# Designed miniproteins, single chains, continued (5), part 11

Each design is a single chain, and the fold is of that chain. pLDDT is the mean over its residues in the fold that is shown.

## One batch from the design tools (miniprotein)

Design m16350
Fold by ESMFold2-Fast:
Structure m16350 (fold): chain A 75 residues (1-75)
Amino acid sequence: SHVEEALRHLEEALRAARSNVAEAMRLAGQAADALKAGDYESALAHLRELREVVADSPEAVAHVEAAIRAVQEAA
């Protein structure tokens, strides 16, 4: 499912994060909770904020962008 794909990318983004790890974990947790609840608007807001927080890691950014794409396909 698109939700499972987005959750996998969130996990990979956290593994690739280089700094701001505690903030990244908080935002990823909020995005995951929103996704599981079917609240795609809140999930996208948290994912966009996460993208900025992990901006120093191109690998983490790529995974967050893939998660955003998966959520947009689900909505």
Scores: mean pLDDT 87

Design m16351
Fold by ESMFold2-Fast:
Structure m16351 (fold): chain A 60 residues (1-60)
Amino acid sequence: PSLETLQAALKVANELLEAGESNELASFAAKVSLERGEPLSVEEARREGRRRLEEHRRTG
């Protein structure tokens, strides 16, 4: 990923943590942003991160 993509992912994670979301959700939201390779809105990253977190909890 580019430096800009990495910085965008960190920004999304920080905004979710500031909004009171868990470390786990913020981590998955950052991973989704990195995988997409483009800037995501905080709401898009939250939705996709939550989906992946729930799948992880179901399978792990």
Scores: mean pLDDT 77

Design m16352
Fold by ESMFold2-Fast:
Structure m16352 (fold): chain A 85 residues (1-85)
Amino acid sequence: MEEKYREFVKKRALEYTDEELEQLAKSVINALKAAAKEFPEYKEEFDRLIKEIQSALENKDKEGLAEAIARGVVFLRRVMKEKLK
């Protein structure tokens, strides 16, 4: 189930323009930073995901950026479902 959602998010991200994808990446980084403060037990994984997105942005790797965004969104959704019940 989660793998299908990850692939869906990645595919949708790849349909964005480069500018839209960059803005999405920045929004996801901000969401992951906020979640790391709210759920410190997941901080190490959120920090890793943030670094992956930042690295892909720096390298202008559109496919890698879409994949990193998808991983970040899937992990954030997992944590929110677990903690918010």
Scores: mean pLDDT 82

Design m16353
Fold by ESMFold2-Fast:
Structure m16353 (fold): chain A 80 residues (1-80)
Amino acid sequence: SPEQRRARDELQQAIAEAQKLVDDPSASIDQIQAAIDRALEALGRVWRLAQETGDPELEALARQAVEQLGQIMDAYQARV
Protein backbone atom coordinates (compact mmCIF):
# COMPACT_ATOMS: atom_id res chain seq x y z
CA SER A 1 0.00 0.00 0.00
CA PRO A 2 1.09 3.66 -0.30
CA GLU A 3 1.09 3.87 3.51
CA GLN A 4 3.42 0.86 3.79
CA ARG A 5 5.78 2.28 1.13
CA ARG A 6 5.87 5.65 2.92
CA ALA A 7 6.52 4.03 6.33
CA ARG A 8 9.31 1.87 4.84
CA ASP A 9 10.94 4.84 3.09
CA GLU A 10 10.68 7.04 6.20
CA LEU A 11 12.28 4.35 8.39
CA GLN A 12 15.15 3.71 5.96
CA GLN A 13 15.79 7.45 5.56
CA ALA A 14 15.64 8.10 9.33
CA ILE A 15 18.09 5.27 10.10
CA ALA A 16 20.49 6.46 7.37
CA GLU A 17 20.40 10.00 8.80
CA ALA A 18 20.94 8.78 12.40
CA GLN A 19 23.90 6.65 11.22
CA LYS A 20 25.38 9.61 9.32
CA LEU A 21 25.09 11.91 12.34
CA VAL A 22 26.45 9.43 14.91
CA ASP A 23 29.50 8.82 12.64
CA ASP A 24 30.05 12.60 12.21
CA PRO A 25 32.44 13.98 14.88
CA SER A 26 31.09 17.51 14.25
CA ALA A 27 27.44 16.56 14.87
CA SER A 28 26.02 17.79 18.19
CA ILE A 29 24.68 15.37 20.79
CA ASP A 30 21.26 17.06 20.41
CA GLN A 31 21.26 16.44 16.63
CA ILE A 32 22.11 12.76 17.09
CA GLN A 33 19.47 12.34 19.82
CA ALA A 34 16.79 13.99 17.64
CA ALA A 35 17.70 11.72 14.70
CA ILE A 36 17.55 8.60 16.91
CA ASP A 37 14.13 9.70 18.27
CA ARG A 38 12.88 10.20 14.69
CA ALA A 39 14.13 6.73 13.69
CA LEU A 40 12.46 5.14 16.74
CA GLU A 41 9.13 6.78 15.79
CA ALA A 42 9.47 5.52 12.20
CA LEU A 43 10.36 2.03 13.48
CA GLY A 44 7.21 2.03 15.64
CA ARG A 45 5.08 2.76 12.58
CA VAL A 46 6.67 -0.02 10.49
CA TRP A 47 6.46 -2.47 13.42
CA ARG A 48 2.74 -1.68 13.91
CA LEU A 49 2.05 -2.20 10.18
CA ALA A 50 4.00 -5.49 10.24
CA GLN A 51 1.90 -6.73 13.18
CA GLU A 52 -1.39 -5.61 11.58
CA THR A 53 -0.68 -7.05 8.10
CA GLY A 54 1.54 -10.05 8.89
CA ASP A 55 3.79 -8.89 6.02
CA PRO A 56 7.10 -10.83 6.36
CA GLU A 57 9.01 -8.15 4.43
CA LEU A 58 7.91 -5.39 6.85
CA GLU A 59 8.69 -7.65 9.84
CA ALA A 60 12.18 -8.36 8.43
CA LEU A 61 12.75 -4.62 7.84
CA ALA A 62 11.66 -3.82 11.41
CA ARG A 63 13.99 -6.48 12.87
CA GLN A 64 16.90 -5.21 10.74
CA ALA A 65 16.13 -1.65 11.89
CA VAL A 66 16.18 -2.75 15.56
CA GLU A 67 19.72 -4.13 15.04
CA GLN A 68 20.88 -1.01 13.16
CA LEU A 69 19.43 1.35 15.79
CA GLY A 70 21.02 -0.73 18.56
CA GLN A 71 24.43 -0.19 16.93
CA ILE A 72 23.72 3.53 16.44
CA MET A 73 22.61 3.90 20.08
CA ASP A 74 25.75 2.09 21.30
CA ALA A 75 27.89 4.53 19.25
CA TYR A 76 25.86 7.46 20.63
CA GLN A 77 26.35 6.27 24.25
CA ALA A 78 30.12 6.08 23.63
CA ARG A 79 30.04 9.82 22.75
CA VAL A 80 28.22 10.97 25.91
Scores: mean pLDDT 86

Design m16354
Fold by ESMFold2-Fast:
Structure m16354 (fold): chain A 107 residues (1-107)
Amino acid sequence: MPVELLRDIGARDAEGAAKQFEENAKKYRELAEKSDPEVAEILKKGAEFYEQAAKEYRDLAAKLRASTTREEVEEWMKRLQEVGNEARKVDEETKKFIEEYEKKKAA
């Protein structure tokens, strides 16, 4: 695969993911305002993580676009995967906490 194509696709995907992370952070902050203090704290932490992940993805997208070698492109793509995996884990933990909290309130 040409390096330029791999770079441009990776950067575009990273920019798209950053936008999605920013939207998820906004939703979590809006939900936190309507939630009990305990749930609000967890939602705010999740939002902060998504905001940080979005910033990292935008930085990595810029680095990808500036890359001239396959080694650089592969390094930045690996970092994107690591940040994305951590964001997914935090999202799962946040959702699990909310689900358990809601079950306790509904019982």
Scores: mean pLDDT 82

Design m16355
Fold by ESMFold2-Fast:
Structure m16355 (fold): chain A 72 residues (1-72)
Amino acid sequence: AKALLEEAKKLAEEGGKLLEQAKKEKNPSKSTGLSIRAIGLGIQAYLLGKKAGVEEEAYKALKAAGVPFYPV
């Protein structure tokens, strides 16, 4: 559980960094690519949190990192 939660937090932070890069990127294609990667990392973080039984903690980490995530 702990290792999966730590990995989920890492992915959330990485996604947040990519999203900040996307906001500063002047090229629309590059900005969109960075945003898609950030969302992909967010989904991975949530799935790891769910597997660890700590979905809410993973969701909080994503929210704190500024990664938009909508559970499907």
Scores: mean pLDDT 73

Design m16356
Fold by ESMFold2-Fast:
Order: C-alpha cells, then structure tokens, then sequence
Structure m16356 (fold): chain A 84 residues (1-84)
C-alpha cells in the first residue's frame, strides 16, 4: 500500500545519502537498483517498486541526464511515493 511505498522511498533516500552524500551524481540505474532493494525490504508491491523506479528515470530524463544528484533522486522518490 501507500505506506509501504513511502517506507521504500524513505529507506532508498537514507541509503543514497549514506553511500554517496548529498552532492554526488548517481547513475539512474544505480538509484533504481537501490529503490528495488529498499522496496522489497519494505514489502512494497512490484507495481509500487516499478512506479518509484520509473519516477527516478523520468526525473533524470526531464533534466536531459542519465544521472541524478542524491538530493534530486530523494525529491523524485518522495514525490512519487506521495502520489501512490
């Protein structure tokens, strides 16, 4: 449910800041990997996990990049989870 998606996003955000710090540029594929790991641990559905992973890709595409900063990835994940 929406709570599991929010928990997944929160865990992914925490992992990103812990591994990379606030100013790192992280490849979309790596952010998506972290999101899928966090989503499975939080008990989010595959549909919720893929919605979060797609939001990451869409956020990078909107910026004309294949990377996101940790802060940009965090914002995209929080916004996507709140929309679920």
Amino acid sequence: GAEAARDAAGEAVRALFERYGPDAEVPVEEVQRIVREAGRRAGASEEEIEALARAVRDAAAARGRDTLTTAEAAQALVDAANAL
Scores: mean pLDDT 86

Design m16357
Fold by ESMFold2-Fast:
Structure m16357 (fold): chain A 95 residues (1-95)
Amino acid sequence: AREAAERAAREAIELLREAAELDPELKDQYLKTAEVVREGLAAETRATAAAQFHGAAESVDLLREQALKRGNEEAAEKLEEARERLRTALDIVLG
């Protein structure tokens, strides 16, 4: 279970990095969100990991809305995939 959650979280980080390259105006926000996911991976407790992944998923939802408002459908698609990966990681961490 832990390895699957770590894989999903790492995939979310990669998708956020790809979205950052597709949407340079929000690049710092995408990379900041990726850092929150990385903190979740490094978390000492399950509760801390869940809180970080949940917070990152909320940030991804807001970033996706902003990308869509700007007509950046490619970045929005990467963010939707990142959200699904974060949901998978969160579901595994919560049991």
Scores: mean pLDDT 86

Design m16358
Fold by ESMFold2-Fast:
Structure m16358 (fold): chain A 87 residues (1-87)
Amino acid sequence: SPALEEIRALLDELAEKLSEEVFQRVEDAVLTALTLYESGRISLEEARDLLVARLEEIIAEIEDPEEKAAVQEFRARLEAVFDRMAA
């Protein structure tokens, strides 16, 4: 899927900007939401809402301003991908 390839590329870019601990939390949130969606357990809208909520929790716990900004930008780009998938 072009959308899944774009999400993977965004994760690869993010991995260069974050500590391993923060990156693993973000990656786990993304993979959990996508796995639930692809398995048919939740809708695309529910997957987006779940992912955004978990990313907001991660962002709130980040003390480094550069890491915080990187995850905020990643969230915005993910939301744009979900919007295109829903259209």
Scores: mean pLDDT 87

Design m16359
Fold by ESMFold2-Fast:
Structure m16359 (fold): chain A 97 residues (1-97)
Amino acid sequence: MESLKEALKEVENGKYLKALKLLREVLPSITGEGLSDEELEEIRNLIQKGKIKEALKKLIEELIKLSQKPGKPLSEEEIQKIETILSLLERYVEMTT
């Protein structure tokens, strides 16, 4: 929870690479059912439109919602889906840094 809130603060301050690093570090400790295909597609669409801040905020907010529910740690498959989104975001952030 705390690391996700810190990542959100870094996004608000325009520090996208730091936010991405914090998200990668916290990802193995997140619990829940993972993100739906619809949620992942919404984030991908924001990235394609160049709305990187909005995409990062949506991803972090969805991960915060997951962390509020008691559950099992995310499966390796769910982690890989989120890692794919993080890698896509990192490419776009590097283009603007």
Scores: mean pLDDT 78

Design m16360
Fold by ESMFold2-Fast:
Order: C-alpha cells, then sequence, then structure tokens
Structure m16360 (fold): chain A 79 residues (1-79)
C-alpha cells in the first residue's frame, strides 16, 4: 500500500537524519559517539517514526514528514 511504502521511506529518512545529527555533534566536539551509538540512534528514530504513523495514520505520516523536514533544515544550518 502507498501508506506502508511512504511510512517505510519516512522511517528510513528519520533514521538517516538521527545518524547525521549524532555524527555532526561528534564532529563539533559536543558529544562523543561511537558506531553502536549511531546505530542505536538510527534504530530508535525509525521505530519512533513508525509508531507515530501507526498511532495517527495519515495525520501521523504528515506530522512525521514535517518534523523530519524541519530537523533536516536545522542539521544543514549547523554544518
Amino acid sequence: SMMEERARELAERAGRLAREAAELLNEKGIAEVDEETLEQAERRARALALAVIEAEGERGLERVERLIAEEEAQVEALR
């Protein structure tokens, strides 16, 4: 279904974003992160995105997409 496919894409996008944000904090010396921490952040972000979409349906999908876009803009601004 389109909903399931879009949910998976957003979950993957959320995971990538979480990893990128954590890597950025490490690069700037704000936090010390290892590969296990990056994998955990990615996994947690994916799980949270899916949980919101499952709980709120189409509205959850819209909400997750908006939040990801906002956070992506913040991460880009900090580079």
Scores: mean pLDDT 84

Design m16361
Fold by ESMFold2-Fast:
Structure m16361 (fold): chain A 73 residues (1-73)
Amino acid sequence: EKKKIIEEMKKKLLEAGAKEDEVEEIAKALEEEDYLKAGEIAFNTVLNEKDEESRKKMEEAFNDAMNKLQELN
């Protein structure tokens, strides 16, 4: 289910310390199937994270969601 995958990604990104506004923009782009835009926002969010563990968790959460969404198609 696309909605469930996006919601799980949002929760993991927020738990890793991502900003609510950035997480919502990524989620909206994924809902619109604008994977390029979602990737650009997520990449910028990861690069702006100063904590190495948080950065890794953000990257893993986004990549996991992307893989699951691509498998739905």
Scores: mean pLDDT 81

Design m16362
Fold by ESMFold2-Fast:
Structure m16362 (fold): chain A 114 residues (1-114)
Amino acid sequence: DFLLEAADRAIELGKKYNDEVLERIGRSVRTHLEAGDLESAKEAAIMAIVLTEAVEEAAKYRELGDERKADMVIGIAFAVLSDLPLSVLGDIDEELLEFYEKLKKLKEEAEKEL
């Protein structure tokens, strides 16, 4: 159920915000579950959970006209998922640093549930 909830949320938000990567990752969770590949389904679900949060945050910045922060928020999600240092994204303000820490915690909590 938790894996399917993560998949369905990612598909819903991917469609809502026209984010094809997020929709594809959500569909990947369902495909791995249907194939009985629980390990790959869990990995895809962690990506889905982190990217769903980042896509929603990016949408908020786009509504404010801050396209740079919207792009950086997506970059932060990929840095968290790839265990890359935040410094690869350039100049990070306190708000973006707080978001990075939030996504790191979300990834760790998702890994514990799975």
Scores: mean pLDDT 84

Design m16363
Fold by ESMFold2-Fast:
Structure m16363 (fold): chain A 86 residues (1-86)
Amino acid sequence: SAAELYAKLEELYAAGKSAEEILAETLPLVTSEEERYWLLAFTYAIAGDWEKALEYAEKALRLRAEKEGVKQEELDRALEELKRSL
């Protein structure tokens, strides 16, 4: 479940595990492509690769928007505004 994935992520992060170790331990707990993209975004962020972290976060958000019936055009506009603000 998502709760199990997040609990394991917090445990490993609090223990000072590397991005690679966190990914290896948590990847088998992923049950959806959205969870996989969020996991990748998180691990790249803790590794300091903010460009890849943002890329995978965008992929996760796009999958969530599709599930919730949000138009891709509205999501694209929001993401472009966010990028401009950074």
Scores: mean pLDDT 77

Design m16364
Fold by ESMFold2-Fast:
Structure m16364 (fold): chain A 95 residues (1-95)
Amino acid sequence: SEAERQALIAQRQARVAASGAELKAMFDDMKAAVEETRRYLDEAIAQGKVDEAIERARKLGDELAAKYPRFAKLIRETFDGVIEEERARADAAAA
C-alpha cells in the first residue's frame, strides 16, 4: 500500500498546484481585462460613447467568466463594480 499512498499524495499535490496555477492565471487575466476596460471607458467617456464601452466590458467579463467558471461570480461582480465606478465618474464630469 506504500505505492498507493505515494500515488494519492502525488495526486493531491498535483491538484493543489493546478488550483493555484488556475487562480493565478484568473487573477492575471482579470487584472489585464479590468485595466483594458478602464482605458476603454475613459476613452469612450471623452468621446461621449459610454454605452458601446459598457457593452464591450460586459462581453469581456462574460468571456472571462466562461473561461474560469469556478470564479464566474467574482469576475462578474468585479466588472460590474468597474463599470459602476466609471459611469459615476462620467456622470460627475458631465455635471
Scores: mean pLDDT 80

Design m16365
Fold by ESMFold2-Fast:
Structure m16365 (fold): chain A 84 residues (1-84)
Amino acid sequence: NDGELVERAIEALEELGYSREEASELLGYMVNLVEEGKATPAIREAYEYIEAGRFDPEAVRALREAAEELRRRVEEGREIRKRR
């Protein structure tokens, strides 16, 4: 069930200090980047762990690195929109 994997990924991000709202936003952005072929290796690795249903320490480390990158990209995108 896709919904069960998404919920587990949100819970893992919450344990890393992200809010449920931010975790959901970052996961949606990750999926969009992967589908568009724009994912970096870090984002792609985290996505592959989630798709495999893996949330062991190595998978959580990859998810943390991807979440930090996604957060930076979201904030950068907001600043670019303000400059238009």
Scores: mean pLDDT 79

Design m16366
Fold by ESMFold2-Fast:
Structure m16366 (fold): chain A 83 residues (1-83)
Amino acid sequence: KAKEIAERLRELADEAEKAGLPAVAQGLRTLADLVEKYPNDSKVLSWVAGQLRTLAEMLESRGLDELAAKLREIAEELEKLAK
């Protein structure tokens, strides 16, 4: 459910903050707020999923493969909710 996904994004934001990635953490918290505010808006959910995939590719290019994989899992779940 969208609220659970928003909570998971906030947990990953806390992990990013602890890893020294405050800009990534802030971005993830903003995306979590959008998912929670618009849980049934397929356009918003699809856009957030796209942002997570782009962020995951950037993190993977920097060697942060585990965090990137977690973001891709959430993006896939958001894409399923948007359909």
Scores: mean pLDDT 85

Design m16367
Fold by ESMFold2-Fast:
Structure m16367 (fold): chain A 77 residues (1-77)
Amino acid sequence: MSREELQQEIRRLQAEIHSRESVSQEFLLKYYELLLQLSSGEAKKVLEIFLEKVKEHEEITMEELEEIERQALRSLL
């Protein structure tokens, strides 16, 4: 998949996430795996933590997703 195709798929998935109150593990794993392909350094480490946290849940609410993000960012500080 080209960089442009990856960016388009990421934007599609982001729009889908924002339109829902909760998202499936499978959906979020796909989304973060695509983000990992475009990321490097510190951003890649954060995304790897997100991926690991997402694997612990079958379905994630937007509030839970925000908490996972907050926890992952704090673990790097």
Scores: mean pLDDT 71

Design m16368
Fold by ESMFold2-Fast:
Structure m16368 (fold): chain A 95 residues (1-95)
Amino acid sequence: MGLEKLKKVYDESVKELSEAIRAGASVEELEKLTEESIKRLEETLEKEIAKIKEKLGDTEEAKKEIEELKKLTEFYISQLESLTRMAQWVLRLEA
C-alpha cells in the first residue's frame, strides 16, 4: 500500500539522520542526507500515484487517494526538515 511504502521511506530516513547526528555528521552532510531523503519520498509518491492512476483511472476515488498520499508526503518532508534544522542549530551553537 502507498501509505505503508511512504512510512517505510520516512522511518528509514529518520534512522539515517539520527545515526548521522550521533556519529557527529557536519551541517553539510545532514543537508545532503535530508535532500536525498526528500528525493526518495518524492520518487516513492510519484510511483504510487502512477499505480493508483493505472488501477483506478481518472476517477474521484483515485483523486482522493492521491490527495491523501500528497498530504502525508508533505507532512514527512516537513518533519525531516524540522529534525535537520534542530540538529544544525545545536551544531552551530557548539561551533
Scores: mean pLDDT 83

Design m16369
Fold by ESMFold2-Fast:
Structure m16369 (fold): chain A 70 residues (1-70)
Amino acid sequence: MSTEFFQELAKKYKGKVGEGLEEALEEAKKRGDEVTAVWIELNIKALKGELTDEIVEEALEKMKKLEEEK
C-alpha cells in the first residue's frame, strides 16, 4: 500500500466530509457489523467537529448492548 493512497483519501475527506465514511457505514450495516457501524458514525461526527463526550458515552453504551446481544 502506498502513502499516496492515504494522502489522497485524506484530501477527499476534507473536500467531502463524511462521504467515504457514510459508504463504509452502509457496508458495515449490510454485513451485520453493528458495532463497527456505531464506530464509523462516531468518526463521521468527529470529522464534522460535532463530537462531544455525551455522544461518545451514548455510542459506547450502544456498542456494549450490541456485543451483549450476540
Scores: mean pLDDT 66

Design m16370
Fold by ESMFold2-Fast:
Structure m16370 (fold): chain A 55 residues (1-55)
Amino acid sequence: MSIDDINKRINDAIKNKDIDELEEILKELEPYRDDLEISVLIAFIEMAIWVLKHE
């Protein structure tokens, strides 16, 4: 899966307030956490989930 595809999924999930999709993306990315680019995406998704749950 390309980084562009992942970014699109993240943005679409945030726009739709789809926490379940964001959590699923986190699970898919977790094995790649040691990659700096992926770790930044994980942190961004975790922040987005937190914001959506606390609105």
Scores: mean pLDDT 81

Design m16371
Fold by ESMFold2-Fast:
Structure m16371 (fold): chain A 78 residues (1-78)
Amino acid sequence: SKKDEIKKLKEELLKAVEKLESTTDPKEIMEIMKEINEIVKKMQKMLNDPSLSEEEKKEIIETLKEIEKRLQEIADSR
């Protein structure tokens, strides 16, 4: 259940970042950034769940780090 939820959130987050990389419309960028921030917030809240395994926590942390790096690369490219 939780493993499937993490996988789904990761897939949704990666798709949102891919949309962000392919768009130049300021309105669409704002909408996608809102979606990304909502998913990131959900994943961060999951880290406070005491029933998560260390492997599940690591998957979330690694996903969030990858997304932060990709968002920074997009910002740097302008």
Scores: mean pLDDT 83

Design m16372
Fold by ESMFold2-Fast:
Structure m16372 (fold): chain A 66 residues (1-66)
Amino acid sequence: GPREAAAEGMAEALRELGVPEEVIEELKRQIIAGKITGREALESLGLSEEEKERVERAALRAVLAA
């Protein structure tokens, strides 16, 4: 569904930024379960505003392509 597509798009962008796979998988799990928003997940990682926008764009593209 759209939430799963968004989580996968986010995961792909986070891998490109060098975030560890174990962190990515935990964030995906929490987002898909509705426990946190994508924005809250990105806040926990200490990313710059530019990096957060890049990840948010990747998530949106994944939803629109599904």
Scores: mean pLDDT 80

Design m16373
Fold by ESMFold2-Fast:
Structure m16373 (fold): chain A 94 residues (1-94)
Amino acid sequence: SEAAERLRNVAREVARLLLEKMKELIAKEGSDISEEELEEKTEEQLREFDEAVDSGELDAEEVLAALERELPALRAGGPSQQALAEAVERGIAA
């Protein structure tokens, strides 16, 4: 499904943004989780997400429609919300 592929792309773009932000916080403030552990857990969650999308447990078309409805509000928000909107838009465009 094209919708399933787009939703998987959105998940990768959002995960990439969040992972970079978490790495910055770990480097600045410290954490009991290493960057390697964070990356490994992120990859595991993305695999589980792919299985849910591919099985139809997540309705990709419905989720994408909900994300597109939220984009104007995210774009009108602060820098973090704008960055999230850009990540979602990149995933949809791929």
Scores: mean pLDDT 83

Design m16374
Fold by ESMFold2-Fast:
Structure m16374 (fold): chain A 107 residues (1-107)
Amino acid sequence: AAARKRVEEIAREAAERVAEILGEEAGEQVREELLALYDYLTTADRQALAAALRESLPSLSPRTQEFAERLAAALEADTEEGIIEAVRILAEYAVYVAEEAKKRAAE
């Protein structure tokens, strides 16, 4: 399906960026996790998941809150485009986490 091909490309690009930061094994793990999350989101109660994310916001760091709020909004749309956007947000977050891990290792 066209949606799956778009998600496969998002996962590939994120995996390549993470591999450049943390190595090939980390990149491969991110690709597998993003594809698994996409499959999960296609059958999940997305409204319930969005509600749970919003409930968790006060316990998250400010930057993680920004990603969680964007993710909740994408899931609340309850559309195929919303699911694809959710995967893009998760891909962006995976790269952010990899960059932060590298910074801590360099200090």
Scores: mean pLDDT 86

Design m16375
Fold by ESMFold2-Fast:
Structure m16375 (fold): chain A 99 residues (1-99)
Amino acid sequence: METILERAPPEVLERLERLREEARALAAEIDRAEAEGADRRELLELRRRLVEVVREGLELIIDSVETDPERREELRRKLEEEEKRVEELLRREEEELAR
């Protein structure tokens, strides 16, 4: 059987490709900022943007590509769990920066 991406409509594939390129650009910007000794606040903001792009890509896959309702529910549950975990990590970093 085809991979989930091979079944996606062209419009969805184009959107996923744009999000993938945006995520790659943000990852490169984070690497550059770290190498240049950027402020923790700047790095936190870049990481937050990367998380948002990845989340948008996963939601697009769930909503537009995955047709099995049971798998969609499982993916949404996993996405919610990961979002809560990432939000907690970012919250702790913000709290540390506020000190």
Scores: mean pLDDT 73

Design m16376
Fold by ESMFold2-Fast:
Structure m16376 (fold): chain A 89 residues (1-89)
Amino acid sequence: PSKKELEAESLVSFARMSLNLALKADEKGDVETALAMVELAKKIGKQVAELGDKKAVEEIAEALLEAAERAKNEEVKEKLREIAEELKK
């Protein structure tokens, strides 16, 4: 793989880890930490979009939508859906 492809793969992994942390924080009722982890996933998604890797962006958008289905807090769900929609462009 190219250096750019390896970078995109690493960023997808970091986004998925961030979303798992967000869901665990949400499950514990720590909405502030959950939203912070969702915001980190948003920043990672934008970095991947700048790399031009459409497949990696689609993977992150899918992970965001899966996280939205699993989240308990409505603010966390809404934020996850908003970011996924923004990345689909």
Scores: mean pLDDT 85

Design m16377
Fold by ESMFold2-Fast:
Structure m16377 (fold): chain A 70 residues (1-70)
Amino acid sequence: SVSEKLDSLPTEVRQKAKEIWEEVLEEAVEKKLTPEEMLEKFKERAEKEFSKEDVEILLAAVEETLESSK
């Protein structure tokens, strides 16, 4: 599952991803971003910081979070 893969990531990666997601959420409130724009913003930032494999896991987790919020 996505949660199992996310738990397999190093603590440092998870912590940094959380910081990036919190920044995206703050920007979304200020700039009135759509969920799709939030996901793209997170992807752009994550791709600069993490490996492709880690980004895929993180994106799946974010997508699941956004889907659950509908």
Scores: mean pLDDT 79

Design m16378
Fold by ESMFold2-Fast:
Structure m16378 (fold): chain A 109 residues (1-109)
Amino acid sequence: MEAIEKLEEAAKTGKPVALVVNAGDLTPEEMERLAELFEKARGAGVALALYSDDSPETRELARRVAEEMLKAGLAGVVGVGSRDTIEKEGPEEVYRRALEAGRELAAEL
């Protein structure tokens, strides 16, 4: 999985990275590996957006959310859900909640 390779590189180099992953396509082993590598790469500034359908619109919003989190200096994981979630909540609200979750995580650490 390409995201695993990018997380390994981020953990090795310490460079910040924005990643987008379809959680529905992951095996249990890949999910466990992704979580382990995310934890190792957290210090490098990893912004990870998860989505749950294969819609191009959902993937594009996940990409935008991850990139905006990275620009804001937030390291964390956000779920953008499916196309229906985005249509119901709006991309601006998903982005706002992602930033809020990232700030809460930073305050706990």
Scores: mean pLDDT 70

Design m16379
Fold by ESMFold2-Fast:
Structure m16379 (fold): chain A 100 residues (1-100)
Amino acid sequence: MLKEARLEIEINAGVIDLIVGVALVTGGELSETEQKRLVELAERIVEAAEKLRDALDEEARRAIEDAIRSLRRAAELAKGTEAEPVLREAVERLEEILEL
């Protein structure tokens, strides 16, 4: 369960980085479909991180810190869209889990 939750954070953060990277090279704008996918990925990351809250080892902490960086980058690209506040809230929730 804990290793599965950490891998889910790592994989979903990687997918966010891929979506952001593709958007930046193809016009710098997120489609509505990409915005909805980023929101879904952010929510899955937060849910997985909550499962790790009481068992934060160094690997889990690094995975969450990496996810925060990916989500902050996604939120910047999503600026002015409905996805932006959801992505920023996900960052705040992850920072709370890390006691930041």
Scores: mean pLDDT 86

Design m16380
Fold by ESMFold2-Fast:
Structure m16380 (fold): chain A 72 residues (1-72)
Amino acid sequence: MKKEEEELKKIYEEIKKELLEEGYSEEEAEEIARLARNWAGMALAAGESFEEARAVAYGMKRLEVERLKKKK
């Protein structure tokens, strides 16, 4: 549990930092990082590895970034 919490925190902080450096707003970066972390948490709960959970998080980051670009 504790190690899973630490990995989820790292995923959140890394994605948020990357999005801020890429020029997204603080609100957008926080929302996308939160969603990515939540999906990674679900993957871990389903018994997936840390590597698989991280891949899920970054997949979600990609989808949410594309959604922002296409938002009407």
Scores: mean pLDDT 81

Design m16381
Fold by ESMFold2-Fast:
Structure m16381 (fold): chain A 65 residues (1-65)
Amino acid sequence: IDEMVELMLKEGRAPSPADMGEITRLLSPSDAVRLSQEITKALPNAPDADPEVIERLREIARKYS
């Protein structure tokens, strides 16, 4: 999960809502909460990341928290 968040920030791409639907369907409820927590934790440590990617990840974190 943390590796996936790092990859999204590094590549400058956030998953689409449809992709997030698939990801969360494959995750247990505890892993979905963990994804939200890992996004929230990673964002302050990636200040040079694309602001649009950062905002999309924040939206995902809010939805799945």
Scores: mean pLDDT 67

Design m16382
Fold by ESMFold2-Fast:
Structure m16382 (fold): chain A 75 residues (1-75)
Amino acid sequence: ADLPTYVAPPAGSSQVTVVTDTALDKAALGARIARNRAQGVSTLFVMPADVYLKNKEILDPALENKVVGLEVLPE
């Protein structure tokens, strides 16, 4: 599987959101992305690979639209 290790957020201000819980809260993540997009602010998510994969359906469209960044935690 080709996992992103780092995807830079758009230039400018960003909100850093650290996700270490493996619980799926797709609605809350989607709502945060949408709110930040509406405010013209990018989001940087920092999470383990398994958390990314579980939330991939929400995160991938935002990453492809270049509104958010992602950092997959090492280890």
Scores: mean pLDDT 67

Design m16383
Fold by ESMFold2-Fast:
Structure m16383 (fold): chain A 97 residues (1-97)
Amino acid sequence: STMSVEELKELLKEAEKAEKEGKLEKAKELYEKVYREVVAKERAGTATPEERELGEEAMMKLAEYKIEEAKKDKTGVTDEGIEEVKKSIKELRERKA
């Protein structure tokens, strides 16, 4: 596609609005669209510095979503994770007695 820099800016603005409204899925899709359009322009050798900056902002936002997803996987905030923490606390208390 051949989106203008103004169209890319409006998409980024809409993504930020969706993020503030808690519409994280929509925000992610809009950031991905901006990133993909800029990458296509870079491959064609037609990307302006302004467009590259917009693509970098979109990429950073997508990286933040991936980091948050990875943190959720690592926090063990599953029912099983809560049970393991409870077991560890009980074992520590029994070792102090």
Scores: mean pLDDT 75

